# Designed miniproteins, single chains: the designs that were tried, part 5

Each design is a single chain, and the fold is of that chain. pLDDT is the mean over its residues in the fold that is shown.

## One batch from the design tools (miniprotein)

Design m141
Fold by ESMFold2-Fast:
Structure m141 (fold): chain A 78 residues (1-78)
Amino acid sequence: PAPLSETEKKMLAFLEKMEAIRNDPALWEKLPEDIKEALKKVEAGEATLEEEIELLKKLLKFFGIDEEDAEKMVELSL
């Protein structure tokens, strides 16, 4: 198997954190209210592509990912 790129490693770590939040209500409660509301909207299928991109950027910032890396991860996700 090929090694993951730096951006792919960061994406994998992000996805692992999201999976942990989905499986633990206590971790969910730690999320900012605007992020919780946006996640509910995405889950309901009511979010636009722009709202999904904004949510991804907010989540990456919340997890301490810098803006440059966050932009690369957003591009990888789209």
Scores: mean pLDDT 77

Design m142
Fold by ESMFold2-Fast:
Structure m142 (fold): chain A 62 residues (1-62)
Amino acid sequence: GMKELKEKAKKKALELAKEIAKMFESHGAKSTIEQLSEDVFKVTSVLGDKTFVTIIDASLFL
């Protein structure tokens, strides 16, 4: 049903957030993952004086 699809979408969004964090960390950044809402994750990666922000919406996977 839709509930199961939404739960799978959230899992995919979180896995994508983790992969993005790992990619930035492989370049020497420090990454933090925050859940902003039920369906939205934020990856903040800091490398020296630079800050990179990636927003992932689980609806992408529905």
Scores: mean pLDDT 87

Design m143
Fold by ESMFold2-Fast:
Structure m143 (fold): chain A 74 residues (1-74)
Amino acid sequence: SAELEAKMEEGRKLLDETLRRVKALLEAGDLRGAEKVLEEFAKKMEELGPIFQKAVDAARAAAEAIRAQLAAAE
């Protein structure tokens, strides 16, 4: 349906933007910023619907890995 196609396109744009932002933050050493961007992405993808659940799970796992690294460094 046109509604599903619109959601898929929105999800694709969010993924592309998020990957660029996360890469820039990680290259700058901003792990806390990268974690926040990943959590924001997970929330937005969850709001788009259950078809994005794998993307939500992957983003949450990446954010958790960054949090674990930050906790080990402090």
Scores: mean pLDDT 85

Design m144
Fold by ESMFold2-Fast:
Structure m144 (fold): chain A 69 residues (1-69)
Amino acid sequence: LIEKAEEAFKKGDYETALKLAEETIRTSKDPAERLRAAMLAEKAAKKMGDKKLQKEYSELYLKAREELA
């Protein structure tokens, strides 16, 4: 799932990348996968110009990073 999200982002399909990253965050129990997905969701939101969504995923990324540290 996260690999598909990263591939979509690389192709410039930011909407699909965001949706797949959101699904990864929602379904994965692995903190590392959730961290990767949160980072990707933040980047996709930034590319889409959604400042509110970008901020929300940046905050989620910071929390996930703290869980791994």
Scores: mean pLDDT 78

Design m145
Fold by ESMFold2-Fast:
Structure m145 (fold): chain A 79 residues (1-79)
Amino acid sequence: SNKEQAEEYAIKGLEYFAQKDYDGAVEAFKKAVELASKEEGPELAMYIDLALHEAKKYNYPVPEEVEKELRELRKKALE
C-alpha cells in the first residue's frame, strides 16, 4: 500500500541520513511525502524530526541546504 511504501521510504531516509548520505536521505523523504496521505503527515514529520534531532545531538556537518529541504518536507507533510 502507499502507506507502507511511505513508511519504508521514511525509514530509508533515516538510514541514509545515519550514513551521512544526505542527498539519498532527502530523496527518500521526498518519496515518503509524495506517497503519504494527509492522515499520515504527523507520523512522517516525526521521522524527519528524528533525523534533524540526531544531526543536532551529534553535531553532524549537515549542509544548510539539506537541513532547509528537510524542514520544508516536514512542513509539507503537515499540510
Scores: mean pLDDT 84

Design m146
Fold by ESMFold2-Fast:
Structure m146 (fold): chain A 100 residues (1-100)
Amino acid sequence: MKLSKEQIDLLESRIKAEIDYWKKKGAKIETEVLPNGVKRTTVTAPNGVKLIIYESEDKIVVIEQLDENTYLVRIIDKKNNTVEYREISKEEAEKLLAEL
């Protein structure tokens, strides 16, 4: 989906609000900068469910666990001003995480 720059900025703000929401619910939040310069934030809920966010200059990828076998992926491409939503399996999520 093609968006304006302002809509992309709003989506980035919503991701920050989502992290704050989970922090208030007692989630464990870990942030690291990977060797390639990508910032990875892992949010682990008290029940073990994870939200993983990868942030680079050009792209944000959010991987959210909905249940044991279902993951929601949001890909925000800041270079092209697009957003993509996909529901994927655990195996597909593990493959995607290995590529980031």
Scores: mean pLDDT 80

Design m147
Fold by ESMFold2-Fast:
Structure m147 (fold): chain A 69 residues (1-69)
Amino acid sequence: ASEAIRAAGDYAVAEAERRLRELLSEEDAKKAIEEVRRQAEWAMATAASPAEVMRAVADATHWALERLK
């Protein structure tokens, strides 16, 4: 992936980790973060643009939170 795609992915994951740690218990946050990071790596490998990676991370974060309700 391009440097721009990697940078966008790393930034989006860091923001997601911060939000998940604020909203969830330590154990649930760890599981959600692992899932978000997995989805981010997939998106960074397949995405055509930084915006696609950021969207994939946002979607993964949303579904992780929905799963833990």
Scores: mean pLDDT 79

Design m148
Fold by ESMFold2-Fast:
Structure m148 (fold): chain A 105 residues (1-105)
Amino acid sequence: VSKDDLDREIDIALTRMGISVAKLTTKKTIENASEKDLKISLKHAKKLVDMAEKMKERGDYDLAKEAAKEAAKLADMVIESPNASEKLKKEAKEVKERAKKIIEE
């Protein structure tokens, strides 16, 4: 049963790291970001919302909401970028909706 506790602590640590990386990424000027940089940011947002859903399942609601909020901010930056393709903006909107569901529920 100690394995479940260890798996939870690992997921918490990875989620905290993801939040920190997201906050640093959000501080960068994304207006001049290449499509490659935007794809990387969206990939991070997707992973962060996946971790937020996992944290919610484990009862770590505060961490889940923080991760979801940072994922939504990354998704918004992709949506607002003039260098993002319509496909990339659509995927970012899907990530934002997933994050919103965690924040509001």
Scores: mean pLDDT 80

Design m149
Fold by ESMFold2-Fast:
Structure m149 (fold): chain A 104 residues (1-104)
Amino acid sequence: SKRAERELIVQRALHAYAVYLASEDHADSPRHAALRDRAAARLAQLIAQDPIVADVIQEYLNRSEEAMRAMGYEAVELGFDLSDEELRRFSTRLFMRIHAEQAE
């Protein structure tokens, strides 16, 4: 039951959440509000598509909100029209950052 489709849904959600968190530091513009709203809408759709998404996002936040925030600028620059490969690369970098922080 360990499937690539679920992994991609989770990776899309992690990217969207990183955009959402990054938008908190730029709350002074309509463009920023639009990015936040778009990220929130994408997250709602992904959670509706697979209930595991909410739990995985919470797990990553509990491990390191700092790592999620640090990847925020990259997440915003990638936009929402990422390829599956771009999503995998983003998620790999996020995962490695969390592991590096928690290990030492």
Scores: mean pLDDT 76

Design m150
Fold by ESMFold2-Fast:
Structure m150 (fold): chain A 99 residues (1-99)
Amino acid sequence: GKKEVEELLKKALEQYEKVIEQLKAENAPEELIERAELLKESFKKLLENIDDKEKVEEIWKELIEKELELAREMGASDEGLEEARKSAEEFMKWLLEGL
């Protein structure tokens, strides 16, 4: 239900805050840090708009397109990108049904 979705998004946000700090401490490539910051911001926006299914869908679709673009630039295969898109679409369906 909605509470389970909210808790999952909160955990994702906390996890990406930790990932960003670790990446910065390890002097990771700027592209990886930017990706983690993008994910954190997107999860924050999802959580802030949790009561608006249409807005949640919009934010999630934008997040997935940006993730796929970054993965492609980092050398992901076309097959890998298609599998990632399908997984993301299935998760979005679960997310929206939970709201």
Scores: mean pLDDT 78

Design m151
Fold by ESMFold2-Fast:
Structure m151 (fold): chain A 76 residues (1-76)
Amino acid sequence: MITLERVSAGTARVGEPVTVVLSEEPASVTVSHDGVVVATSTSRTLVFTPTRAGDYTVTATGPDGSTITVHFTAVP
């Protein structure tokens, strides 16, 4: 079952990298801004730099089909 180990910030600045660390290698990771997918990954560690202010959702799916969601906000 996939779980969140760490998220570097719940609020980041535009241009500031946000690091998300998962408990195991995911089958998929998607990053969404206002419901639109802006990035994907398959790595246990995701480093994402927001280019726009607003709310971001990271959804990770484990190899067993379990999912977790992580939210962070980017400010100007």
Scores: mean pLDDT 83

Design m152
Fold by ESMFold2-Fast:
Structure m152 (fold): chain A 79 residues (1-79)
Amino acid sequence: MKVPKSLIEKAIEDLKSPDPEVQLRAARTIEELIRNYPEEVKPFLDKIKPVLEELLTSPDPRVQEAARRALEAIEEKFP
């Protein structure tokens, strides 16, 4: 399956949203994209990883967990 670049770029922007519900959906989307379309996500890892690491300090525990899962997916797919 082909993932449009715009979907990945929007997910990265949404990770930076002040709304924790938007951050949560974006982190879950990024995890799914990494697990299912790693080659398409690979060029964006330098932009994704720092934002996910920042979300580990989120006051919303759901956002923290989603960021942790996405970072785990990165380590599994890009060792």
Scores: mean pLDDT 84

Design m153
Fold by ESMFold2-Fast:
Structure m153 (fold): chain A 99 residues (1-99)
Amino acid sequence: MLEEMKKLAEEIIKNLDKIVEDPSKFDEYIEQIKKNLSRFWKLLDEITDPEEKEEALKLLQEVGDRISKAADAETDLNRQVELSVLEISVAVAIVALKR
């Protein structure tokens, strides 16, 4: 489970870096990010171990920071909004995990 979550986080970060480098394929990269986040959320709901929860929280914080960086670099308003919506969803999940 945690190894799959690490791979999902790495793929999300990779696609975020690709958006910054080549925004012409934004729609392709964002769809991959959304799919990986959906899978991450499903795995997150299955975590019962406090130590695994702490590792998942660290992965989410890294993903959130990288989405924020991508949103700040984006000059297209519609794409910036899509990235900001993802940033908010990650921030909400982080807050929920700290309860």
Scores: mean pLDDT 84

Design m154
Fold by ESMFold2-Fast:
Formats: sequence, C-alpha cells, structure tokens
Structure m154 (fold): chain A 74 residues (1-74)
Amino acid sequence: MEARVRELLERMEKILEEIKSSNDLDFIEQLYKEAQKLFDEAERLYKEGKLTPEEFDRIRGLYAEIKRIYVEKK
C-alpha cells in the first residue's frame, strides 16, 4: 500500500471515531468537511490508478459511514 493511501485510510478511520464520540456540532461539521476533501483525493488517486478497487471500496465505505453519522447528528 502506498504511504499516502495508508495515511488517508488512517485519517478517515480517525474521523469516524471522532465524529461518533463528539457532541460539538461545529467540530462535527469540520470533521465532515475534512472527510469530503479526503474522499475527493481518494477519487483522484483511484482515477490515476494509485488505488486498488479494494482500497477505494474501503475508503468509500468509511466515507458513507461518516456521512450517515453526520446526518443523524444534525
């Protein structure tokens, strides 16, 4: 796994943990915006052939879960 892909996955997993545990709506909004930027980067890396389909599916799954929690906490 490329170092950047690992960093992206680790940061997305950390955002998921933080968004689950936080009750600060401003912080939750910041976490969601960061997750959106990381997902945009992941899509770019996937188009460039730097992500495997399995790595991209994992990132997509993490993003979907982050989005679900964000919507529930609004």
Scores: mean pLDDT 84

Design m155
Fold by ESMFold2-Fast:
Structure m155 (fold): chain A 80 residues (1-80)
Amino acid sequence: SMEEVEELIRRAREVHEKAVAQGNTEALELASRALAYALAARRKLRGEPITQPIVPADWSVEEIVEEARRLLEEAERLVE
């Protein structure tokens, strides 16, 4: 859903801020990738083409959201 995607974007931005504050380059990389997938999911839900080069253009919204969540949870673990 759009609400789920907006929540993933919000969480990815929060983790990105924490990673920057901690100087955690691995968490920063994962948070940036999670954000790219979440933004791609939002575009696809709006009927817009995916512009994020790391996201496969043929993936469903569900596949993109699942990968965004996986990357985000990994990044969140690294900033704890």
Scores: mean pLDDT 85

Design m156
Fold by ESMFold2-Fast:
Structure m156 (fold): chain A 73 residues (1-73)
Amino acid sequence: SDELLAKVRLLAIESEVFIAERAAEKNPELAKEIAENAIKLAKELMEEFPEDEELNKKLEELIKRAEEILKKI
């Protein structure tokens, strides 16, 4: 179902943000690439499911976390 696919994609984006946060100190170039990709994927998922308030709230927080990584590196 589309709902299950959205959940899997959300988990993938969460994982990317987590990896980028962990990589930021030792490998800022890798952290930048992963964080930028996570923002792109999150925005794409938001455009596909604009009515899903809970999903969009989680994606907005993930975008903020990824943007904070980019500000520090």
Scores: mean pLDDT 88

Design m157
Fold by ESMFold2-Fast:
Structure m157 (fold): chain A 94 residues (1-94)
Amino acid sequence: SAKLNEAKELLLKVKKALLEQHSPVSANVLFAQFLSDIEELPLLSAEEREKKVQQLKVFVRNVLGLDSEEATKLSQFLETEEGRLLLAQVAIEL
């Protein structure tokens, strides 16, 4: 799936950016937490999910850069049910 591959590339871009900004140990901890948060999104109540999506959008913008194309695309995945399911599927495999 083209969308599944795009989701995977975007998550790997977050990993790369974290590794460039942090020590390897800190980057791996932050990335693992990020993947865990994404994997949990389909399991949360609507209110909890909305709050977590907003937190993840802020995290993504801070890591990838404000208004970067990758941050915008990843935010769009987080905003839709289908996008969240695709991200969760990829997160489980990473």
Scores: mean pLDDT 88

Design m158
Fold by ESMFold2-Fast:
Parts: sequence; C-alpha cells; structure tokens
Structure m158 (fold): chain A 60 residues (1-60)
Amino acid sequence: TKEELLEKAREIAREIERLSKVNPQQAQDIVDKFSEEFQKYGVEKAIEVARKLIEEARKA
C-alpha cells in the first residue's frame, strides 16, 4: 500500500542519515543510486536497492 511504501521510505531516510554521520560519501552514493533506480524502475525498486546497500554498508 502507499502507507507501507511511505513507512519504508522513512526508515531508509533515517538509516541514510545515520550512515551520513559515519561515512558521508557512502550515504551520498546510496542517495544517488536511489534516485537512479527511482527514475528507471520506480519507488518500490528504489527502496529495495537502497535497503540492500544500507545493509551492506552496516556489515562493512
């Protein structure tokens, strides 16, 4: 639903903000990738890609 997508987007925004305090460049790269995926495939794909990149960043 639209409400579920909004909640997922908010979670991603919060995680990117956290990451930006530790690695600003990596956070910016995730934002750029989100924008690219959003333009090509839409918001659901963009959210999924950003989420995976955030999880990878947290494991590194």
Scores: mean pLDDT 81

Design m159
Fold by ESMFold2-Fast:
Structure m159 (fold): chain A 77 residues (1-77)
Amino acid sequence: SLDERIRRATQLIREALNAKSVEEVKALADRVIKEDPEFGVKLLRAVANALRIQGRDEMAEVVESKAKEVEEKLKKK
């Protein structure tokens, strides 16, 4: 349901914002994309924006690159 999706998204965003390393953020991004690539791309872009607001530009760039990579692959379907 929509409510369940919102709860899941909120939890994943908070998990990403509490990540301690680029490696942790990459692992989280991979997990999100594996479960739902279309929704995952949107979620990763939101996470990247939140990371930039917090001054974590390096982590934001990694997440943004992952989202762009997956979005490009989806366009080939």
Scores: mean pLDDT 79

Design m160
Fold by ESMFold2-Fast:
Structure m160 (fold): chain A 82 residues (1-82)
Amino acid sequence: MQEKVEKLINELKKYVDDRFEKMEAELRKIRGELTPEERADLEQVRAALDRQVKAFEEYIKKNPEKAEELYKNFLRRLDMED
């Protein structure tokens, strides 16, 4: 159980990191170099995502039996189903 929970949390963190990197790369392609204000906005978005991941991690730790179902629901909300 513990190994499955850790794997799901790690996959979630990697997914969030990958999505954020793609978003930043796309903005750089459109804008060129990001302004300090745009960088600050991206940092706020990243901080919000990190808070959501942390809340999800805490919830899974309290309810490890629901980890897989919660992970599937979270991925659906992030539009990971291609």
Scores: mean pLDDT 72

Design m161
Fold by ESMFold2-Fast:
Structure m161 (fold): chain A 94 residues (1-94)
Amino acid sequence: SMARREALRQRAYEYADQAEEYLRQGKLEEARQYILQALDYALEAGDPASRSAEFSKAVIEQDFEKIREMLREAGYSEEEIEKLLEKAKELLAK
């Protein structure tokens, strides 16, 4: 469903923005959980199977090259991917 995909994409960006707000508040655990959920929503929007073991493994291992490839295959623009991964790299480096 296109409507479901658009809702998931919007949810991904909302969660990424909320992660940044939690980071500003010093709530590092909440910020980390929200950015990881944002990545999950972003990938699910492109392919419902994105919540597979392969995606979970890439996120756990912080394999940003693999995550980038999967998001690109799911139809995200390079600009959209960069915005999501920049937030994830910042939060997961803490």
Scores: mean pLDDT 70

Design m162
Fold by ESMFold2-Fast:
Structure m162 (fold): chain A 95 residues (1-95)
Amino acid sequence: SDLEKAVQMAKDLLKQSEDDLKQAKKAYENYKKSKDEIVKQSNKGQVKLLLGNILGNTFTVQQLVQQYPDNEELRKIYEELKKILDEVEKLYKEV
């Protein structure tokens, strides 16, 4: 069904965003530890790119929640994505 496809897409976007958050945390640690300006700017750029990806994924799942407002699994995935988004936004403010 279209709903089953929407739920699967939301699950895939959540998994991608969890992996993107792990990469953003690694880029942030590399930013903090480096004294090289090129390496710092590269890692800052990576945190910004991953923030953009997570923002897009969160927006996509928000639209799915609006299309299927009675689906509890989509709401749960959206709440988890908002937490991931908040974490990466906090990392980006520190770079």
Scores: mean pLDDT 92

Design m163
Fold by ESMFold2-Fast:
Structure m163 (fold): chain A 86 residues (1-86)
Amino acid sequence: AVEVAREALEALRDVLENDVDNPTKLTAAVLRLIGAIIDLELAGAPEEVVERLSELVTKLTRALINKDREEARRYLEELEELLEEL
């Protein structure tokens, strides 16, 4: 379960660095990450962790919509750190 979330996060990071101005790729990468977090919840990840991941994804999505690459990178790093704590 955690592996799928890490793979989704790596894919999103790649889009952020190389294709951030492509809204289709960016949207697909964000949806993939959301799906991975839902899979973590269904697999029995702690509710507090799932809530925190969902909050970070919401903040990340807002930063991406606003084209704030620095904020987006910060939230990606926080998501990566939180997944390592699982």
Scores: mean pLDDT 78

Design m164
Fold by ESMFold2-Fast:
Structure m164 (fold): chain A 56 residues (1-56)
Amino acid sequence: SIEDIQKRAQEVLEQSREATEKAKKEEPERSELLDDIQDGMNTMLNWVTKLEIEKL
């Protein structure tokens, strides 16, 4: 189950990276915000990875 969730999160993350890149080209003045969003998505993937290891 966790491996399936990780794989799905990775797929969503990849799609989000492409969407972020496109958005940065269309609205470059929002690049910092878009980078912050991408960092948040990377953090989410790490949380998904740890979700099964740390039962807290």
Scores: mean pLDDT 72

Design m165
Fold by ESMFold2-Fast:
Structure m165 (fold): chain A 80 residues (1-80)
Amino acid sequence: SEEERLERIIAGVKQALEQILTWLKKENVKEATVTFILPDGTVIKVTIKDGKVESVEVRGDLTPEQKERIKKAIEEVAKK
């Protein structure tokens, strides 16, 4: 299912990003860019500053609604 695929992508990227954010904080890294390149060609670029997500870019063969959903879900990861 397309919905199940999208939810798996969001869950996987969020989990990986939470681990990366924890590591960046431990190492006192103030700025970083993390790029996820998925097997289907989807690219998710996350810019991080001071332990927070500054921006998220989503590229690939996705609808505008799917791109916005991924973007918003990832932007919430570093909001807490």
Scores: mean pLDDT 81

Design m166
Fold by ESMFold2-Fast:
Structure m166 (fold): chain A 55 residues (1-55)
Amino acid sequence: SKLEEQRKVTREVGEKLREIGDLVQGYLNYKKNEAKGLATEEEIAAKKELEARKK
């Protein structure tokens, strides 16, 4: 009852925080893989083009 309600709220908040964490981690992993040369040449070129257009 009350405990189940608190679990649901805690779960939902945790899920939203996890989404933000996953986005940040994904970006960090991309940068790490790029530095290690694991990213493809095409992916690296596309990223540079996007950053160049951004300003």
Scores: mean pLDDT 68

Design m167
Fold by ESMFold2-Fast:
Structure m167 (fold): chain A 68 residues (1-68)
Amino acid sequence: SPAEELLKEVKPSLPPLAQRLLDAVLTTIRRNPEQTLHTVDEALKVLKEYHPEWVPLMEKIRELIEKE
């Protein structure tokens, strides 16, 4: 999926916390797609507090997931 490809492409350049959040989203897409938006929303809360510069990227991933 476009969301999975974007996640794979950006993951290596991100700090460990962001990599773990992306791994959680990727796992949820594969195992529990109905819970994926909830996982992304929880990740967005963490990113807004600690790394607001990554919020646009996570919002783009959320948009791609919603269109699937």
Scores: mean pLDDT 74

Design m168
Fold by ESMFold2-Fast:
Structure m168 (fold): chain A 84 residues (1-84)
Amino acid sequence: MTPEELAEKIIEILKKKSLSKTEFGDYLNDLYRASLETLKEIGKLLKEKGVDLFDALSIFNPLVALFPEEGEEKLKAFKEGYEA
């Protein structure tokens, strides 16, 4: 999955009021498998697309809840890209 593909998926998720179990699982798996470099690029892309930082950070809440150490590392990489 390219950074652009995952960024678009994140934007679609932010527009939804609820996710099915399958959509939630696929989304969480995509975030978990994304490299730190990919997450930095996604952060930059979401900023360029006008996604609010707090909305963007909220998408990582389930990942951090289930995988605290890995989730926090990935969240930091994303935030670095967004703030760059």
Scores: mean pLDDT 76

Design m169
Fold by ESMFold2-Fast:
Structure m169 (fold): chain A 75 residues (1-75)
Amino acid sequence: SPDEELADRELDRLLRRIDRVLALHRDDPEKVRQLTELRVEAARLRSRFLAGEISLEEFLEKMREIDRRVQEIEG
């Protein structure tokens, strides 16, 4: 499905950013905790979209919100 491919691409992009920011802040336990929680939330949103619990539009909006929070932590 094109929608599932888009969701996979957006998740992969966000997870790569989170993993990069995690590597930069490995010695900051609070930032590691926050980034790990955001990583889990992103993966959970993908699962909820595949289960039909949320629309593609809602999935993409929530992914953008997580990306903003990651940017705030990155500084």
Scores: mean pLDDT 89

Design m170
Fold by ESMFold2-Fast:
Structure m170 (fold): chain A 82 residues (1-82)
Amino acid sequence: MREEGLRLIAEGEEKIKAAEGAYQWLSYSNAPLPEELRPGVERLVQELRARGAGPEALTKRLQEVREEGRRIKEEGLRLLEE
C-alpha cells in the first residue's frame, strides 16, 4: 500500500535526522540544537546516561539509531514496490 510505505519512509527519515542532529550536537558541544530535533536528541542522551554509558557508547548508539531508520525506510520503499 502506498500510504503505509510513505509513512514508514517518513518514520525512517525522522530517525536518521535525529541521529545526525545528535551527532552534530555532540561533536560541536554547546552548538544550538534545532528545536525540531531537540526532543529526540535529549531522549537518546538521557537513555544512555541513565545506563552509565560513556561518550564512546553514545556514538555507537547514534549509529544504531541511524541504522534502524535506514531499515524502516527500506521497508517502506519495499511496500511501494508492490
Scores: mean pLDDT 70

Design m171
Fold by ESMFold2-Fast:
Structure m171 (fold): chain A 103 residues (1-103)
Amino acid sequence: SIEEQIDGEVDMILDTMKRELEAKGVPQSAIDELAGIFREISEENKQRIGEAIENRDIAELEKIQKEMIKKAEELVKDPEYREKLIIAIESLAGILKRQISIE
């Protein structure tokens, strides 16, 4: 399903983010908090992302991406952690936009 596809992409992005932060010596508690925030933001937008994918609506995905980034900026005050979360959101949007273009 489209929802399973979104969940799979979120999990892959989180695995990459966790490995990079662990390699930099970021505490596990901070990594878990950032992962939780990314999952929450993604879950809140999952239905809307799924509808945009079904409709092949790249413009709506870009709008959702901007709203997710704004939410990340509001939730994460640390500039380094905020940047990592924004990169994760951009990675998710980029993957989904490419998949629409292929299908």
Scores: mean pLDDT 86

Design m172
Fold by ESMFold2-Fast:
Structure m172 (fold): chain A 77 residues (1-77)
Amino acid sequence: SEEKINKEIRDLTIKYTAQMIRAVGDMVDGELAAKKNQPDKYDEIKEQLLKEFKARSSQLKAQYDSQIKELESLRQS
């Protein structure tokens, strides 16, 4: 039913948003740890953490977009 598909889209969007919030949190925690424990390498570690965040963010977005597309396909069935 369309109502069930709409609920799945909503729940998937909430899940994606929560995953993105965790990804930001992990990056910030990494930056704070680097500043405290490795100040001489902070800029290098920060750059690496940003690169890892961008990769993770892109993967999460791609998975979300793919799952939304599949659910939208079910509406046409």
Scores: mean pLDDT 89

Design m173
Fold by ESMFold2-Fast:
Structure m173 (fold): chain A 77 residues (1-77)
Amino acid sequence: SVEEVNAMVAETLKRTAKRVAERFPQVKELAEKVQNAKTIEEMVEYLQEIVARLSPEQRAEFKRIFRESANEVVEKA
């Protein structure tokens, strides 16, 4: 259902933000905003700001963390 897909997307974004902040503390405040966001749109906006604060090397790590988080969420569904 759309609700199940939206829940998986939201969980993926929250897990990604948490793990990225553990690796790159400079984005911790933005990651906390992702956890407290009420909509997927707000989560995406904060994640875009996180990406903007990362170097190209750190963005590669962000992509890895995102893929791992997405895979874990899908496997639990």
Scores: mean pLDDT 88

Design m174
Fold by ESMFold2-Fast:
Structure m174 (fold): chain A 69 residues (1-69)
Amino acid sequence: SKVIEKFKAEFEKVKEYILNDPNITEKSLKLDFKSFKTYWLNIVGEDQTLIDFFDKYYKELVEEFKKKK
């Protein structure tokens, strides 16, 4: 759907922003992602496909963060 395409584009911006922070911690990453997730769920409502994408992207973000440590 168009919403999922927009979500992917916004996630790539958030991912770049988060991963380029030299002071990032796993806790701050989790809080930033929670804020992003809450924002999107408030806009779109409860959508299982979107929830599944949040889980997938959070996992990818944590894995990339750990590779940089």
Scores: mean pLDDT 76

Design m175
Fold by ESMFold2-Fast:
Structure m175 (fold): chain A 65 residues (1-65)
Amino acid sequence: MDLEKEIDLAMLEIAAAVEGLKIVSTEGDKVKIGIPSGDEEAKERAERVKKMAKKLGVEVEVEEL
């Protein structure tokens, strides 16, 4: 629960950083990742991070900045 959530968040932060994305906010079991508005390449990178988060049991929302 709490311990697993910390590990999942750390993995998501590393993945987002590798893809050049930033975590905007964390609310309970939900994480928001920001991407530049209108950037199709950033959308693809966000999809990869979101797919990985689903495997970790974390809900990710992608927000255009």
Scores: mean pLDDT 70

